# Ledger of designs, part 54: designed miniproteins, single chains

Each design is a single chain, and the fold is of that chain. pLDDT is the mean over its residues in the fold that is shown.

## One batch from the design tools (miniprotein)

Design m1985
Fold by ESMFold2-Fast:
Structure m1985 (fold): chain A 68 residues (1-68)
Amino acid sequence: SEELKKKLLELIGKILDLIGELIELERELERVKGKDEERAEELEKEIKKIEEEIEKLKKELKELDKKL
């Protein structure tokens, strides 16, 4: 169905956006490691939060795929 395809594309889009954010945060973390411990800690917390959101969306994607 068109509705199911739209939901699938929206979930994939969200996952890709979050992966992009994760890559940028990991790059910034590498820059600040050993130079700014406070910023590194903040970045590590943000990275973990994004990783958890990606995992949640992957589970939603698997459930949607089972209905195809």
Scores: mean pLDDT 84

Design m1986
Fold by ESMFold2-Fast:
Structure m1986 (fold): chain A 77 residues (1-77)
Amino acid sequence: KEKYERVLDALGRGADRARQIVEEEPLPADALSVTVRGDPETGENLSLEGQARSPVAERVLDAFREGLEEAKKIVEE
């Protein structure tokens, strides 16, 4: 349970960075789609799938990817 909460916190930090990016430069409504998949307990297939149709959306997607990499490191503990 605690490890899963830390995984969610890491993903949340990625989302917070993404929020800062869109506060500086607004994201068009259809520019970004993000889906997170996998098992946070085993780390198997823990992945982030996304579509970005603008430079700002790419930066937002990268912020989410950073959160996912932090989450993967927590799972590997």
Scores: mean pLDDT 72

Design m1987
Fold by ESMFold2-Fast:
Order: structure tokens, then sequence, then C-alpha cells
Structure m1987 (fold): chain A 52 residues (1-52)
């Protein structure tokens, strides 16, 4: 679910595993019922982390 993916992304980000964190933000963006704005936000976050 959304919260599980966000929690995993946060943990990986705090551990400096940026590629792993980006992957979980991407998974979070695919959760059913999200607004298009929220999906874009999560995908932008994933892309920012991959650029590090």
Amino acid sequence: DLQKYLDQARGLYEGRAYIGAAQYYEKASQVPGLSEEKKKELLKKAEELRSL
C-alpha cells in the first residue's frame, strides 16, 4: 500500500540508498486511487534521487 512504500523509501533515503529510495517512490506513484498531482510529485522525487 501507499504508506508501506513511503516508509520504505524514507528508510532507504535516511540510509543514503538513494536508488532504492527512488524505486519505492516510483512504486508509491503506482498505488491505485492517487491523484495525478500526487503521482507526479512522487515521480519527480524519484527522478531527483536518481540524479544524485
Scores: mean pLDDT 81

Design m1988
Fold by ESMFold2-Fast:
Structure m1988 (fold): chain A 65 residues (1-65)
Amino acid sequence: MEEVREQLRRGAEELLNKAKEYYSKGDYDKAIRYATLAMFYAGVAGDEELRKEAEKLLNEIEKKK
């Protein structure tokens, strides 16, 4: 389980970075998709701080739409 949780956490970080990249490009649909996946994977990995970061990004994107 520990290796799986670490992989999920790394995956969530990568997904969050992609969400931020698409957000900066103005691709809000892709930014939402990646941020949502990051939030889910961070939650499953038990990384509450990373989950909250993804949630904050989702809220920012929603304000732009």
Scores: mean pLDDT 82

Design m1989
Fold by ESMFold2-Fast:
Structure m1989 (fold): chain A 69 residues (1-69)
Amino acid sequence: SAADYARKALEALAAGDLEAARRYLTKAVELTPELQAVLDALGLRVETLPEGSLRLLAEELARQPESRA
């Protein structure tokens, strides 16, 4: 799920592995098409987001319960 990839991204960030964190967050965003559309509209890419933005995005996605329809 997107939350699972977001949690893996947080673990990668804690380990200082920004490349792995971006890879996991790219997968999480791919599973949340509404968020992907917002990022595309703003010209933002997970690969170019600064570490602070990656962390905030990962925390928000990891917090979401997987039961939301």
Scores: mean pLDDT 76

Design m1990
Fold by ESMFold2-Fast:
Structure m1990 (fold): chain A 72 residues (1-72)
Amino acid sequence: EREEILRELLRAIGEAIAAIGDIFDAERALAAAEAAGDEEAIAAARARIEAARARLEEALARMRELDAQLAA
């Protein structure tokens, strides 16, 4: 049980790291779109940032849930 919870925690950590990477990539895309004055690309990059932040929040919530299970 504890080993399985730890493996799930590591998976959630990996998902959080991936989401952080997606936020960073989307922010770079936003900066490039802003420099080019491409309104459609700006809107798309902002949407990607919001989606990646939502995934990060989901992963962090999962990590908190698993941490609570380990503490119980």
Scores: mean pLDDT 86

Design m1991
Fold by ESMFold2-Fast:
Structure m1991 (fold): chain A 64 residues (1-64)
Amino acid sequence: DVEKLFKELDKDGDGVISFEEFKKFIRSRVGGSISDETIERIFKSYDEDGDGVLDFEEFKKFLS
């Protein structure tokens, strides 16, 4: 589920998903040919706090 996936990606245990964790997740889902610029654009569109990480609600919206 979303909560288990979020905790799996949260390698730092800080309750947020870093850009590097998000980038690895996206590449695992759509393949390694997607550009960093495309992933960064997606990440920033869901980074509502503008703090450079995704919290659980932002990540859940991304997966919905």
Scores: mean pLDDT 76

Design m1992
Fold by ESMFold2-Fast:
Structure m1992 (fold): chain A 66 residues (1-66)
Amino acid sequence: MEEGRELAEKLREELAEEALAAEAAGDLEKEVSLSMLLMGIAVAKRVGDSAEEVRELYERLKKLLE
């Protein structure tokens, strides 16, 4: 239980680092895209208690950014 929350937390940390790097570089487009991913992960962490749910949401958001 709460495996999805742990996964979401790890993914959030990784994406947050990338978002900060994009912000520092002034890449607004990249920053906004990564911020949307972070928001999706945060929502999944709050309501999802399944690693599968978090993984699915991450894949969907990643697809949208491509």
Scores: mean pLDDT 66

Design m1994
Fold by ESMFold2-Fast:
Structure m1994 (fold): chain A 80 residues (1-80)
Amino acid sequence: MSPVSRIVGLALRLIGALLDGDAEAATEAARELARAVLSRPNPTEEDLRLLELLAKQAREAGVEEAAEILERTLRELRER
């Protein structure tokens, strides 16, 4: 699996968990997504935009831990 395909797959898994109301699965998907993006040598602006969108969706769904993980990851990437 390419790094891009993995990030897309994890994002879809997170969205699915949020739609299902599965806070635990959403939080795990957020952690794996954060690790995948942080492991990239050159995160793209599209990666940052995806994290921002997913953090907002997690926050709106009430999955605070997932939102905080993604927001922290986005902050770290913007400081690079």
Scores: mean pLDDT 82

Design m1995
Fold by ESMFold2-Fast:
Structure m1995 (fold): chain A 58 residues (1-58)
Amino acid sequence: SAAEKEKELQEKRLELYEKLKGADEDKVIELSKEAVKEGLLDEESTKIINERIERYKK
């Protein structure tokens, strides 16, 4: 169902964010490319990832 697919995508996004914790900039870039490949990066996800990169740079 559409709801189940949405839930699976949400779980994959949460796993991606967990992997981004403590990741260096290069690894964040690689994980972001993998997320694009899986269709996980929408506008909101991209915004969150960019915010995390900026937060860790400072």
Scores: mean pLDDT 68

Design m1996
Fold by ESMFold2-Fast:
Structure m1996 (fold): chain A 66 residues (1-66)
Amino acid sequence: MDAEEQVKAAIEAAEKAKEAALAGDKETARRYLEQADNYGTLAAIKGASQEDLDKAGAAAKEARAA
């Protein structure tokens, strides 16, 4: 999985975390946020652009606010 694929996976995991949080499933939301953070870290290690990392971070922030 390259950096761009990992950014996409981080965003998708964050979106699923937001949906779970809004549904009241705190445990599922936590697990998806852990996946989002893991993919974001791997993307950064593999040299993802700051713009892509900012997009992933914004999605995770929205999920945490839900």
Scores: mean pLDDT 83

Design m1997
Fold by ESMFold2-Fast:
Structure m1997 (fold): chain A 71 residues (1-71)
Amino acid sequence: MTAEQAERAARLILERMRDGRVSREEVLEALREAGFSEEDVRAAEKMLRALGRETVTADEVERILVRLLLS
């Protein structure tokens, strides 16, 4: 995975965000559209589930993308 793919995913997620939040499903869809592998998407899904909520904030998305880049 590349920083360029993470930046693309962040932009796609921000476009789908409503009232400062986006659903877990929309985050995972944006990662697939940005060219992330199914392995990376699965890792993101585990991180999103650990938050215990169906919607996430922009800050939470940024933290997940940073962790994926470091893995």
Scores: mean pLDDT 80

Design m1998
Fold by ESMFold2-Fast:
Structure m1998 (fold): chain A 96 residues (1-96)
Amino acid sequence: MRLEDKVKAKHPRTGEEVEWTVSVYPADIYYDPEKNELVEKPSLLVVISYEITIDGKKRLAIAFAFALEENGEIKLVPPTGVPEVDELARKLAEKA
């Protein structure tokens, strides 16, 4: 079952209140860009989306991250810079 929820939090660049949608999907393999390698480790793909207005037009912004388990703790890689979004993503990943 797709796990999805929403949270309102301030955008780290603009300071405006934004409604963030967080969706979690299971993945078997993730890409490590620092090592330029594929890592076969069960992980959860996190898709984060929000709507912003640029030049008077509504635009959908999308970001991708992975929820990875390290030493029994779920971490978001890369972190979003929005603590409320990172916390929601961790809670959804724990239920997946």
Scores: mean pLDDT 75

Design m1999
Fold by ESMFold2-Fast:
Structure m1999 (fold): chain A 74 residues (1-74)
Amino acid sequence: GEIEEIEKKIEEKRKEIEELEKEIERLKEELKKATGEEKRKILNRLIGAELRKIGLEFEIELLEKKLKELKEKY
C-alpha cells in the first residue's frame, strides 16, 4: 500500500543520511590534519555531503507529513 511504500522510502533515506553522517565525521577528522590544497578539497567534499544530508532531511520531512495525512484518514 501507499503507507508502506512511503515508510520504506523514509527508511531508505534515513540509511543514506546515516552513511553521509559517517562520511562527514571522516571528512571532519581528515580536515583537522590537512593543509593547503588538500584542506580545500576536503572542505569542498564536506560541504557537498552536508548539503546532501540537508536535502534528504527535507525529503524525509515531506514524506513524514504525507504519511501523517494518510494515517489521519484511517
Scores: mean pLDDT 86

Design m2000
Fold by ESMFold2-Fast:
Structure m2000 (fold): chain A 62 residues (1-62)
Amino acid sequence: SLLEEGRALAEEGIRLAEEGRLEEGDRVAMKGVILLQEAGDDALAQELARRHAEVVRRVEAE
């Protein structure tokens, strides 16, 4: 389902960002967020987008 695929991609993007793979993480997380929005779960899309942004901010500060 779009919700399952979107969540999996958004979480994968977050993991990639935590590993320092920021470009790949951004692409994967954005695909996930878009799929969650298409599935109608805007709240989950916003939550995972915020978590991704926080990880990126932390990694870039190092």
Scores: mean pLDDT 86

Design m2001
Fold by ESMFold2-Fast:
Structure m2001 (fold): chain A 100 residues (1-100)
Amino acid sequence: SLERQAAVLFTAAGILYVAAEFELEKLGDVERAKESLRAAAELLEEALEKALEYNADKETLEELKKMAERIKEGAERAGDEETVERAEEIIERIEEKLEE
C-alpha cells in the first residue's frame, strides 16, 4: 500500500537523520553526516510523493514537514547547502498542500 510505503520511507529517513546527528555531534565526521542527511532527504522526498498520492491527512503532512525541518537544520550545521535547499523544497511543497 502507498500508506505502508510512505511509513517505511519516513522511518528510514528518521533513522538516517539520527545517524547524521551521531556522526556530526559524537564522531565529528562532517562528510559522513552529509551523506546520511542527503539520503534522509531523498527518502523523505519519496515518502512525501507516496503521501500525496494517497491524499494523506494534515497530521501526516505535519510530521513529514517536521522531519524536513530537522534535516534542514542538520544540513545547515554540516554545511551542505544542496541538502538545505532540498529540505526547503520539501517544506514548501508540504505547506502548499496544507493550504488546500
Scores: mean pLDDT 90

Design m2002
Fold by ESMFold2-Fast:
Structure m2002 (fold): chain A 77 residues (1-77)
Amino acid sequence: SMEEEEQKQMEKVEELIKQAREYYEQGKYEKAIELLEEVKKILEEMYEKSEDPFMKEAYERGIKEVEAKIKELKEKL
């Protein structure tokens, strides 16, 4: 179902964010940025597919947070 696909994508997003955090804590900023850009792409796809206004707001917030973190990490390169 669409709900099961959404759940799987959220689990992937959470794992990628965790991996990105581990990389930037090690000073591996380029690898962290690559993972966060993948997270952004997934969240944008979920935003486009979702008809739930509450979930759309959550995805939009997540996209903005990821964009801010990518910008921060790029400044360290």
Scores: mean pLDDT 87

Design m2003
Fold by ESMFold2-Fast:
Structure m2003 (fold): chain A 114 residues (1-114)
Amino acid sequence: SMSRELDELALKSDPELRELLLELQILEGLLRMIRGILKVELKKEEDEKRKEILKLLIEAVDAALNNDKEKFEEYVKKLEELEPPEDLKKMLEVIKKLAERKEELEKKIEELLK
C-alpha cells in the first residue's frame, strides 16, 4: 500500500505533516462512520421524502471522501432545496463542516510536500 509507506516516511521527517495526516485519517474515519449510520437509517426509513434526503446525504459524504467538490456542492444544493427536517439538517451541517476541514487539511499537506 503506497499510503502506508508515505505515512511512515512522514512520521520520520516532519512532525507537522505527521499531525495533519493523523487529523485527515480521523476525519475520513468520521465521514465513513456517518456514511454507515446513514445507510442503516435509509434501510429502516419508510417516508419517501426522508429516504430521498438520506440518499443525497450518503452521496454528499461519498463525494467528500472522493474529493469531488463539484458533486459535493451539487448534492448540498439539492439537499437545501428539499428543506430537510431539523435532525437531517443538523446532519447536513456536520457533513459540510467535516468536508470543509478535509479540504483545508489536504491543501496544507500539499503545501508541506513541495
Scores: mean pLDDT 86

Design m2004
Fold by ESMFold2-Fast:
Structure m2004 (fold): chain A 113 residues (1-113)
Amino acid sequence: SANVEAGKAAYRAGKYDEAIAYFEKALAENPDDAEAWANLGRAYMAQGKLEKAEEYFKKALEIKETGYAWLNLGRVYYKQGKLEEAIEYFDKAASLEPDPMALLLKEEVEKEK
């Protein structure tokens, strides 16, 4: 999707409101685009809007379960102080796709309990 690629470019430039607008356009064209939902969640997380980020990562997971979506949902929960849930979601991410980052983030959160 041209709108997803434009949204990713805006996100990399730190233009989160512009990124959100592009991802919303992508979802208006295809509401079952799990990647667009996950990127929308990431843009809201970058703005500190953690409840919206959680909602959109959960929507992405309903459409397609990915390690990326679980990893980012774990990050949202960690930022909210929900340490047990963050660890659980990092474990889910690592189980779907081996990523050293998921295991490192889990270890870091476990040290803060």
Scores: mean pLDDT 86

Design m2005
Fold by ESMFold2-Fast:
Structure m2005 (fold): chain A 93 residues (1-93)
Amino acid sequence: SLEELIEALEELIRTLEELLEKLKKGEISLEEAIEKLREKTEELLKKLSSEVAEAVQFAVDRVLEQIEKFKSIEALEESIEYLKGLLEDLKKK
């Protein structure tokens, strides 16, 4: 459902923001952030319907692709901003 997708994306954004904060403080490496994102995504997907899980997995795959391509904290910041834009568009219904 749309409501389930909105809640799942809000949870994903919160996870990404927590990882970004830890990266900026030097508490974790970029590689550790990727591992934690994969772990938290797997736990999130277990709670979702198949259609919403596919959408969330697609979003996470795009975030991981950007981080792995650019190897930068800025890539994570841009990914968070993009997902927040998507979330606002979904809320317009």
Scores: mean pLDDT 84

Design m2006
Fold by ESMFold2-Fast:
Structure m2006 (fold): chain A 70 residues (1-70)
Amino acid sequence: MVEAAIEAAREGKPFLSEDKSLAVSYDFEEAIKLAKELNAGLVVVPESQAEEAIRILAESGKRFVLYVER
């Protein structure tokens, strides 16, 4: 999961884990919608911090949507 999310972030692609515990989005409006639908926390980071944020959030045991600003 973490490796797939990081690879998607490197390619600038959206990601949603199979268990829906982690999502990555590049669209702010879609990130908000997804966070509401999944009852997940929304985290906003610049692209330079996306990989580190993915690692931290994946280890949290909680559900998150990460919005990556480009």
Scores: mean pLDDT 83

Design m2007
Fold by ESMFold2-Fast:
Structure m2007 (fold): chain A 57 residues (1-57)
Amino acid sequence: KVLEEANKEAEKLGLPPVPIGLREYLKTAIDRSLERAKERGDPEALEVAEKMREILD
């Protein structure tokens, strides 16, 4: 479920259409989502990005 939310946020951020490597793609998407969430003050998006970062580590 958190993965699906992260993927939706990545689409909104306009990430590249062709992922080079799934893990690296997700890390990039998470970084972009984290920055965007901080800019917008969106606690839901921030929490999702933080959790995804931890999972990928």
Scores: mean pLDDT 67

Design m2008
Fold by ESMFold2-Fast:
Structure m2008 (fold): chain A 84 residues (1-84)
Amino acid sequence: DIMEELKKLEEEVEELYRKGLELVKEGKVEEARKVLEKLKELKKEMVELFKKLPDDLSDILYAIGVILRAIGMIFELELLLKKL
């Protein structure tokens, strides 16, 4: 089930984003960069799942929302790391 896989990736992204924020607050730059790279990889997996979605508008819109949220999290963490 593609939607179940997408939800699992969403949960992993949210968990890693929270961990990344914690690492940034602790000044653990190298560990936070590794989390950022993992987030970028999970976003790539989300995009690949999106390409495999059936022609269902509600599922497509949900997937777009999840991917955009992941992009936002990556962007915020990258900006925070640039200040360190």
Scores: mean pLDDT 86

Design m2009
Fold by ESMFold2-Fast:
Structure m2009 (fold): chain A 70 residues (1-70)
Amino acid sequence: SLAERAEELLREAEEMIKKNSPIKEVVEILRQARELIEQAEVSTEKRNDLLARYFEVLLELGRKSVEESR
């Protein structure tokens, strides 16, 4: 399903951040995950769970980006 694929992409993005992958590549994976979340035919609760995880990963990426800019 689209929701399962979105969860896989979010997990991939988390692992990419841990491996210090280029920020641009992580952003692209997160963009794809967000599109799948928006298109997924799931309950509001499941969508909110996916969005919450998406924003957690996005915040971690932002924190990493700030540290790398110093």
Scores: mean pLDDT 82

Design m2010
Fold by ESMFold2-Fast:
Structure m2010 (fold): chain A 67 residues (1-67)
Amino acid sequence: SQQAQQVTDQATQQAVDLLEAGRGDQVRQVLDQTARELRQLGASEQEIQQHLGQISEALGLKRGELG
């Protein structure tokens, strides 16, 4: 859904910003909050995992850029 993708896009940006700021330990809180928001929007557990997977992929690319 459009709302689910907006939540995912915002969470991706927040998580990337945290990595750039050296606050990678706070990324877990962003992922947990994102999962809760997606669940509230009626996303299935499979859809939630797909969206969290998008964030994880972006974080992996960012870690590569930083190191």
Scores: mean pLDDT 85

Design m2011
Fold by ESMFold2-Fast:
Parts: structure tokens; C-alpha cells; sequence
Structure m2011 (fold): chain A 75 residues (1-75)
């Protein structure tokens, strides 16, 4: 049988982790969609380039870091 995940370390006190995760996931999904639209590429490099074009990141390294974070959140 499949089991649910346990509580994450470093979660905000007094909030439901699942609610916070869902909100973050939705925000990241929207950001990913806009970045892909801006770059025209559905890859890590394209996502980073789109984030740079949209001004979400100030440098290529920042854009790559942000792109990796977005992909990690939404998978």
C-alpha cells in the first residue's frame, strides 16, 4: 500500500504544510508556463532563459537556480 509523506523539516509553524505546498506549486507552475512561453523551450535551459527574459532573475546563474527550484517543486 502507498503511504503518505511525513512532515517536512523547516515547515512554517501553525500552518498546514500541504496548503503551503499547493500554493507554492501553483505559483511555480504559473511561473514555468510564462517562462516557457517567453523562451519557446520546455527544457531547463529554456526555462532559465524565459525567467531571465521576464525579469524573474538578474543573471544566468540566478535563472538556472530558480529554474531548478521550480522543477523541483512541481516536478
Amino acid sequence: MVKTSLASPGAAPGEDEEEVRERVRESMKRMKEEAIKASGTDDLKGLAEGLLKLGYAASEEDAEGLARTILKIIE
Scores: mean pLDDT 72

Design m2012
Fold by ESMFold2-Fast:
Structure m2012 (fold): chain A 69 residues (1-69)
Amino acid sequence: SELAEALVDELAERLRAAAPEDWPALQQEGLGEAVAAGFSVEEALAIVGEAMRRAGVPEEYWIDPSKLS
């Protein structure tokens, strides 16, 4: 989806510009934006995960999806 790609690119850019301590909040914001755009929680998690990979965020900084309520 062109919209999903745009959300990935925008979040990846924000993650690259941010300090590591801000990455958890940006992940939650990206998840919320994707859900608000009409994506399912599973699709939103995939969008955030792809943005994290493109931004080069180490996996130790990724929030556990099972803890997102």
Scores: mean pLDDT 80

Design m2013
Fold by ESMFold2-Fast:
Structure m2013 (fold): chain A 60 residues (1-60)
Amino acid sequence: MKSREELVKEAEKLQEEADKKGKNSDPKIVKAAQELLDAIVNEEPLEVIEEKLRELKKAL
């Protein structure tokens, strides 16, 4: 399992990719990216952040 800092850094990278691909054309990507951001902002457990990361990665 990755550290919180590593997870957040990977999330930022993935969110950048999602933003580029999403740009309102793929609502599932946009939704997954938003849910990941919300989990990080709300300081959810690392397990939750990892799940949201996986969901976004799967949507990409």
Scores: mean pLDDT 74

Design m2014
Fold by ESMFold2-Fast:
Structure m2014 (fold): chain A 60 residues (1-60)
Amino acid sequence: DAAALQARIAALEAERAELDKEIEKYKDSKSKEGIIRYTALSLRRIGLEFEIELLRKKLA
């Protein structure tokens, strides 16, 4: 239902905000491990954004 979709969107937006904080920690990393972590987190963020947009389309 619409309430469940809204709750899921809010949860994903909160996860995105925490993920953005984590990405910020590694954005200037010069180590191989830091660069790999930054890349992995960035890909996760893209997936999260896609899911949020998909759920918003279901509400429209």
Scores: mean pLDDT 84

Design m2015
Fold by ESMFold2-Fast:
Structure m2015 (fold): chain A 87 residues (1-87)
Amino acid sequence: MITLGEALRRADDLAQERFGVAPGALSMAILAVMVELNIGSGKDDALVALPRLIEALENSDDPSLKAFYEAYKPILEEVLAEARRAA
């Protein structure tokens, strides 16, 4: 089982590599979004929690959450695909 926290660390690594994002910046931003959307915790199964996060971001009417989703969707979807392959 891959936890959401492990998947978010992988997403952070990809954001650092591709966009030069500071270490932990994407993970911290996602955790803030999870609190706002009342979605699980970093201990949850990534295969359950990450699809819920992606769906909630995609269906959000909040312009800031839509902008976040548009920016990081490719990384979130890639990490979800990696988690599915590791399961």
Scores: mean pLDDT 75

Design m2016
Fold by ESMFold2-Fast:
Structure m2016 (fold): chain A 56 residues (1-56)
Amino acid sequence: SLKKKIEELEKQVEEGKPEVYKEKSSTNTKEEIDEMIEKAKKDAIEELEKAEKEKK
């Protein structure tokens, strides 16, 4: 359950990357955007893990 949720989140992050790059590339480098995406992904995964521990 948790593992599949993380996989779906990672897939959504990858699919959303082009839009984030398009929007942020005007003010940030690709490396900075990658760091922002990775941090957001880690935060989301931690939140999913915490929610799963409090579920059932």
Scores: mean pLDDT 74

Design m2017
Fold by ESMFold2-Fast:
Structure m2017 (fold): chain A 78 residues (1-78)
Amino acid sequence: SEEDVKEFLEKMIELAEKHGDPAAVEAARRALEQYPLFLKGGASPEAVLIAMTLAVTRAASPELRKEIIKLGKEALEK
């Protein structure tokens, strides 16, 4: 749901902050701002979650990338 996407993105911001990765934090914050526009455009919550996870992963350090991917997989398995 839209609420699940929001909660997931908020968790990504928290994870990036814990790792001290400002580029990943900014990417996750932008994702949190942009996700409602993609949903209004007809994208599924799953598609939005995948796209935003990829954007944050590209900005993140290699160590943080592994944890973001794991978090994304767990969210999709629900």
Scores: mean pLDDT 79

Design m2018
Fold by ESMFold2-Fast:
Parts: C-alpha cells; structure tokens; sequence
Structure m2018 (fold): chain A 57 residues (1-57)
C-alpha cells in the first residue's frame, strides 16, 4: 500500500510542476522556503514509493 502525499504537500508539488520556484511557492502559501522545499520533497518521495521495488531506495 502506497501512502499519498498530504493535501498541503500536493499543493506545493503542483505549483512546482507549474514552473514556480520554491521561493515563489513559499510566498504564495505564506510559509518559509524551507517548509515549501520539505513539502515538495515529501510529495515526490510518496509519489515515487510505488517504484521502490523497481529502483527507488
């Protein structure tokens, strides 16, 4: 069973896919750049979890 990212993590990740930088995402969400970076990273990790058996470790 693969855990999906939280809504906040997905929102930051979607903005990243739209071409926004971590700084721009942080400013739009009213959070720190570090928080935005962490949310994006966790979203990527959770979305990639389904491939752990193939290549992700």
Amino acid sequence: MVALPSPEELRAYMMRLEGKSNREIAEELGISVGTATRRIRRAEERLAARQEALRRE
Scores: mean pLDDT 71

Design m2019
Fold by ESMFold2-Fast:
Structure m2019 (fold): chain A 82 residues (1-82)
Amino acid sequence: LKEAEELLRKGDEALKNGNYEEAISYYQKAVELLEKLPKTPEVYRLLARAYAGLSIAYENLGDTEKAEEWRKKAAEYLEKAK
């Protein structure tokens, strides 16, 4: 969990600084780690956070189709976190 949370934090920081490609890289690495963990509500919440970050990054890069895909996936995984 700590590694995935640190990657999410780095992704958020890259996103805030306008480094969208770097943000995508961090969020994808966080997803890879989280997918290997037991499926708990906490893991689903962190996955939703990563997918939301991917959506914002792709939207800023002008990839509206990927942005919408990741936005829907973020909402889906947030529901799984119940």
Scores: mean pLDDT 85

Design m2020
Fold by ESMFold2-Fast:
Structure m2020 (fold): chain A 74 residues (1-74)
Amino acid sequence: SELVARGVAHALLGIGHELEGDLEGAAEAYRRAAEAYAAAGDEVAALRYLGRAARLRGDLEEAERLFREAEELE
């Protein structure tokens, strides 16, 4: 699936940004991964990457809500 491959590519870029200490870049890459996974119909993966992006931005309440929603869908 092109959309799944795109999600994986953005997720890997996000990990790369985290390893470099670029938390803003990582959060943006994870948001793009979430968009690709949502378009592919993988709502659980989309919510998890949105949660990870929110956590990196310090938005802990939004991150907790997103991770909980993903868990409820699984």
Scores: mean pLDDT 89

Design m2021
Fold by ESMFold2-Fast:
Structure m2021 (fold): chain A 72 residues (1-72)
Amino acid sequence: MAAYEKLKAFIEEMLEYAKKHPEHREEILGIIKETSEETIANRDKFKSMEEGYAYALELLEKKWAEYKESLK
């Protein structure tokens, strides 16, 4: 599943960043958790697991970009 593989890789990249920057660990884990919770809240709207993973990836990318912008 392309969306699942991309989501997994993105989360792994974020977790590696958190390991190198422990001061950002709680915020990064919060973003991942919030994305998961919002995806689960919308699960009844998805036609497939792939659609759910694609939604989670897009939401996670948006939240991560917003967090990085807040650091500027």
Scores: mean pLDDT 81

Design m2022
Fold by ESMFold2-Fast:
Structure m2022 (fold): chain A 68 residues (1-68)
Amino acid sequence: SAEEDLKKILEEANADPNFKAEMIGNDTLRITNLGSVTQLIGFALRVIGDYPNVEVSIEGDEIIVKAK
């Protein structure tokens, strides 16, 4: 489900010292980049590949993940 996908993405991002993730709504997750742009893009692409029930956008130094 999209809810379980968001929870897994939140846990994965917070396990990485290059990111800080938080829920900004019931269906929306924000990931703040503390590392390089390459690490941010790599994480976003991995989420797109692994989690088909969410939509991903990159907004400056942040990744926004929203349930479909």
Scores: mean pLDDT 84

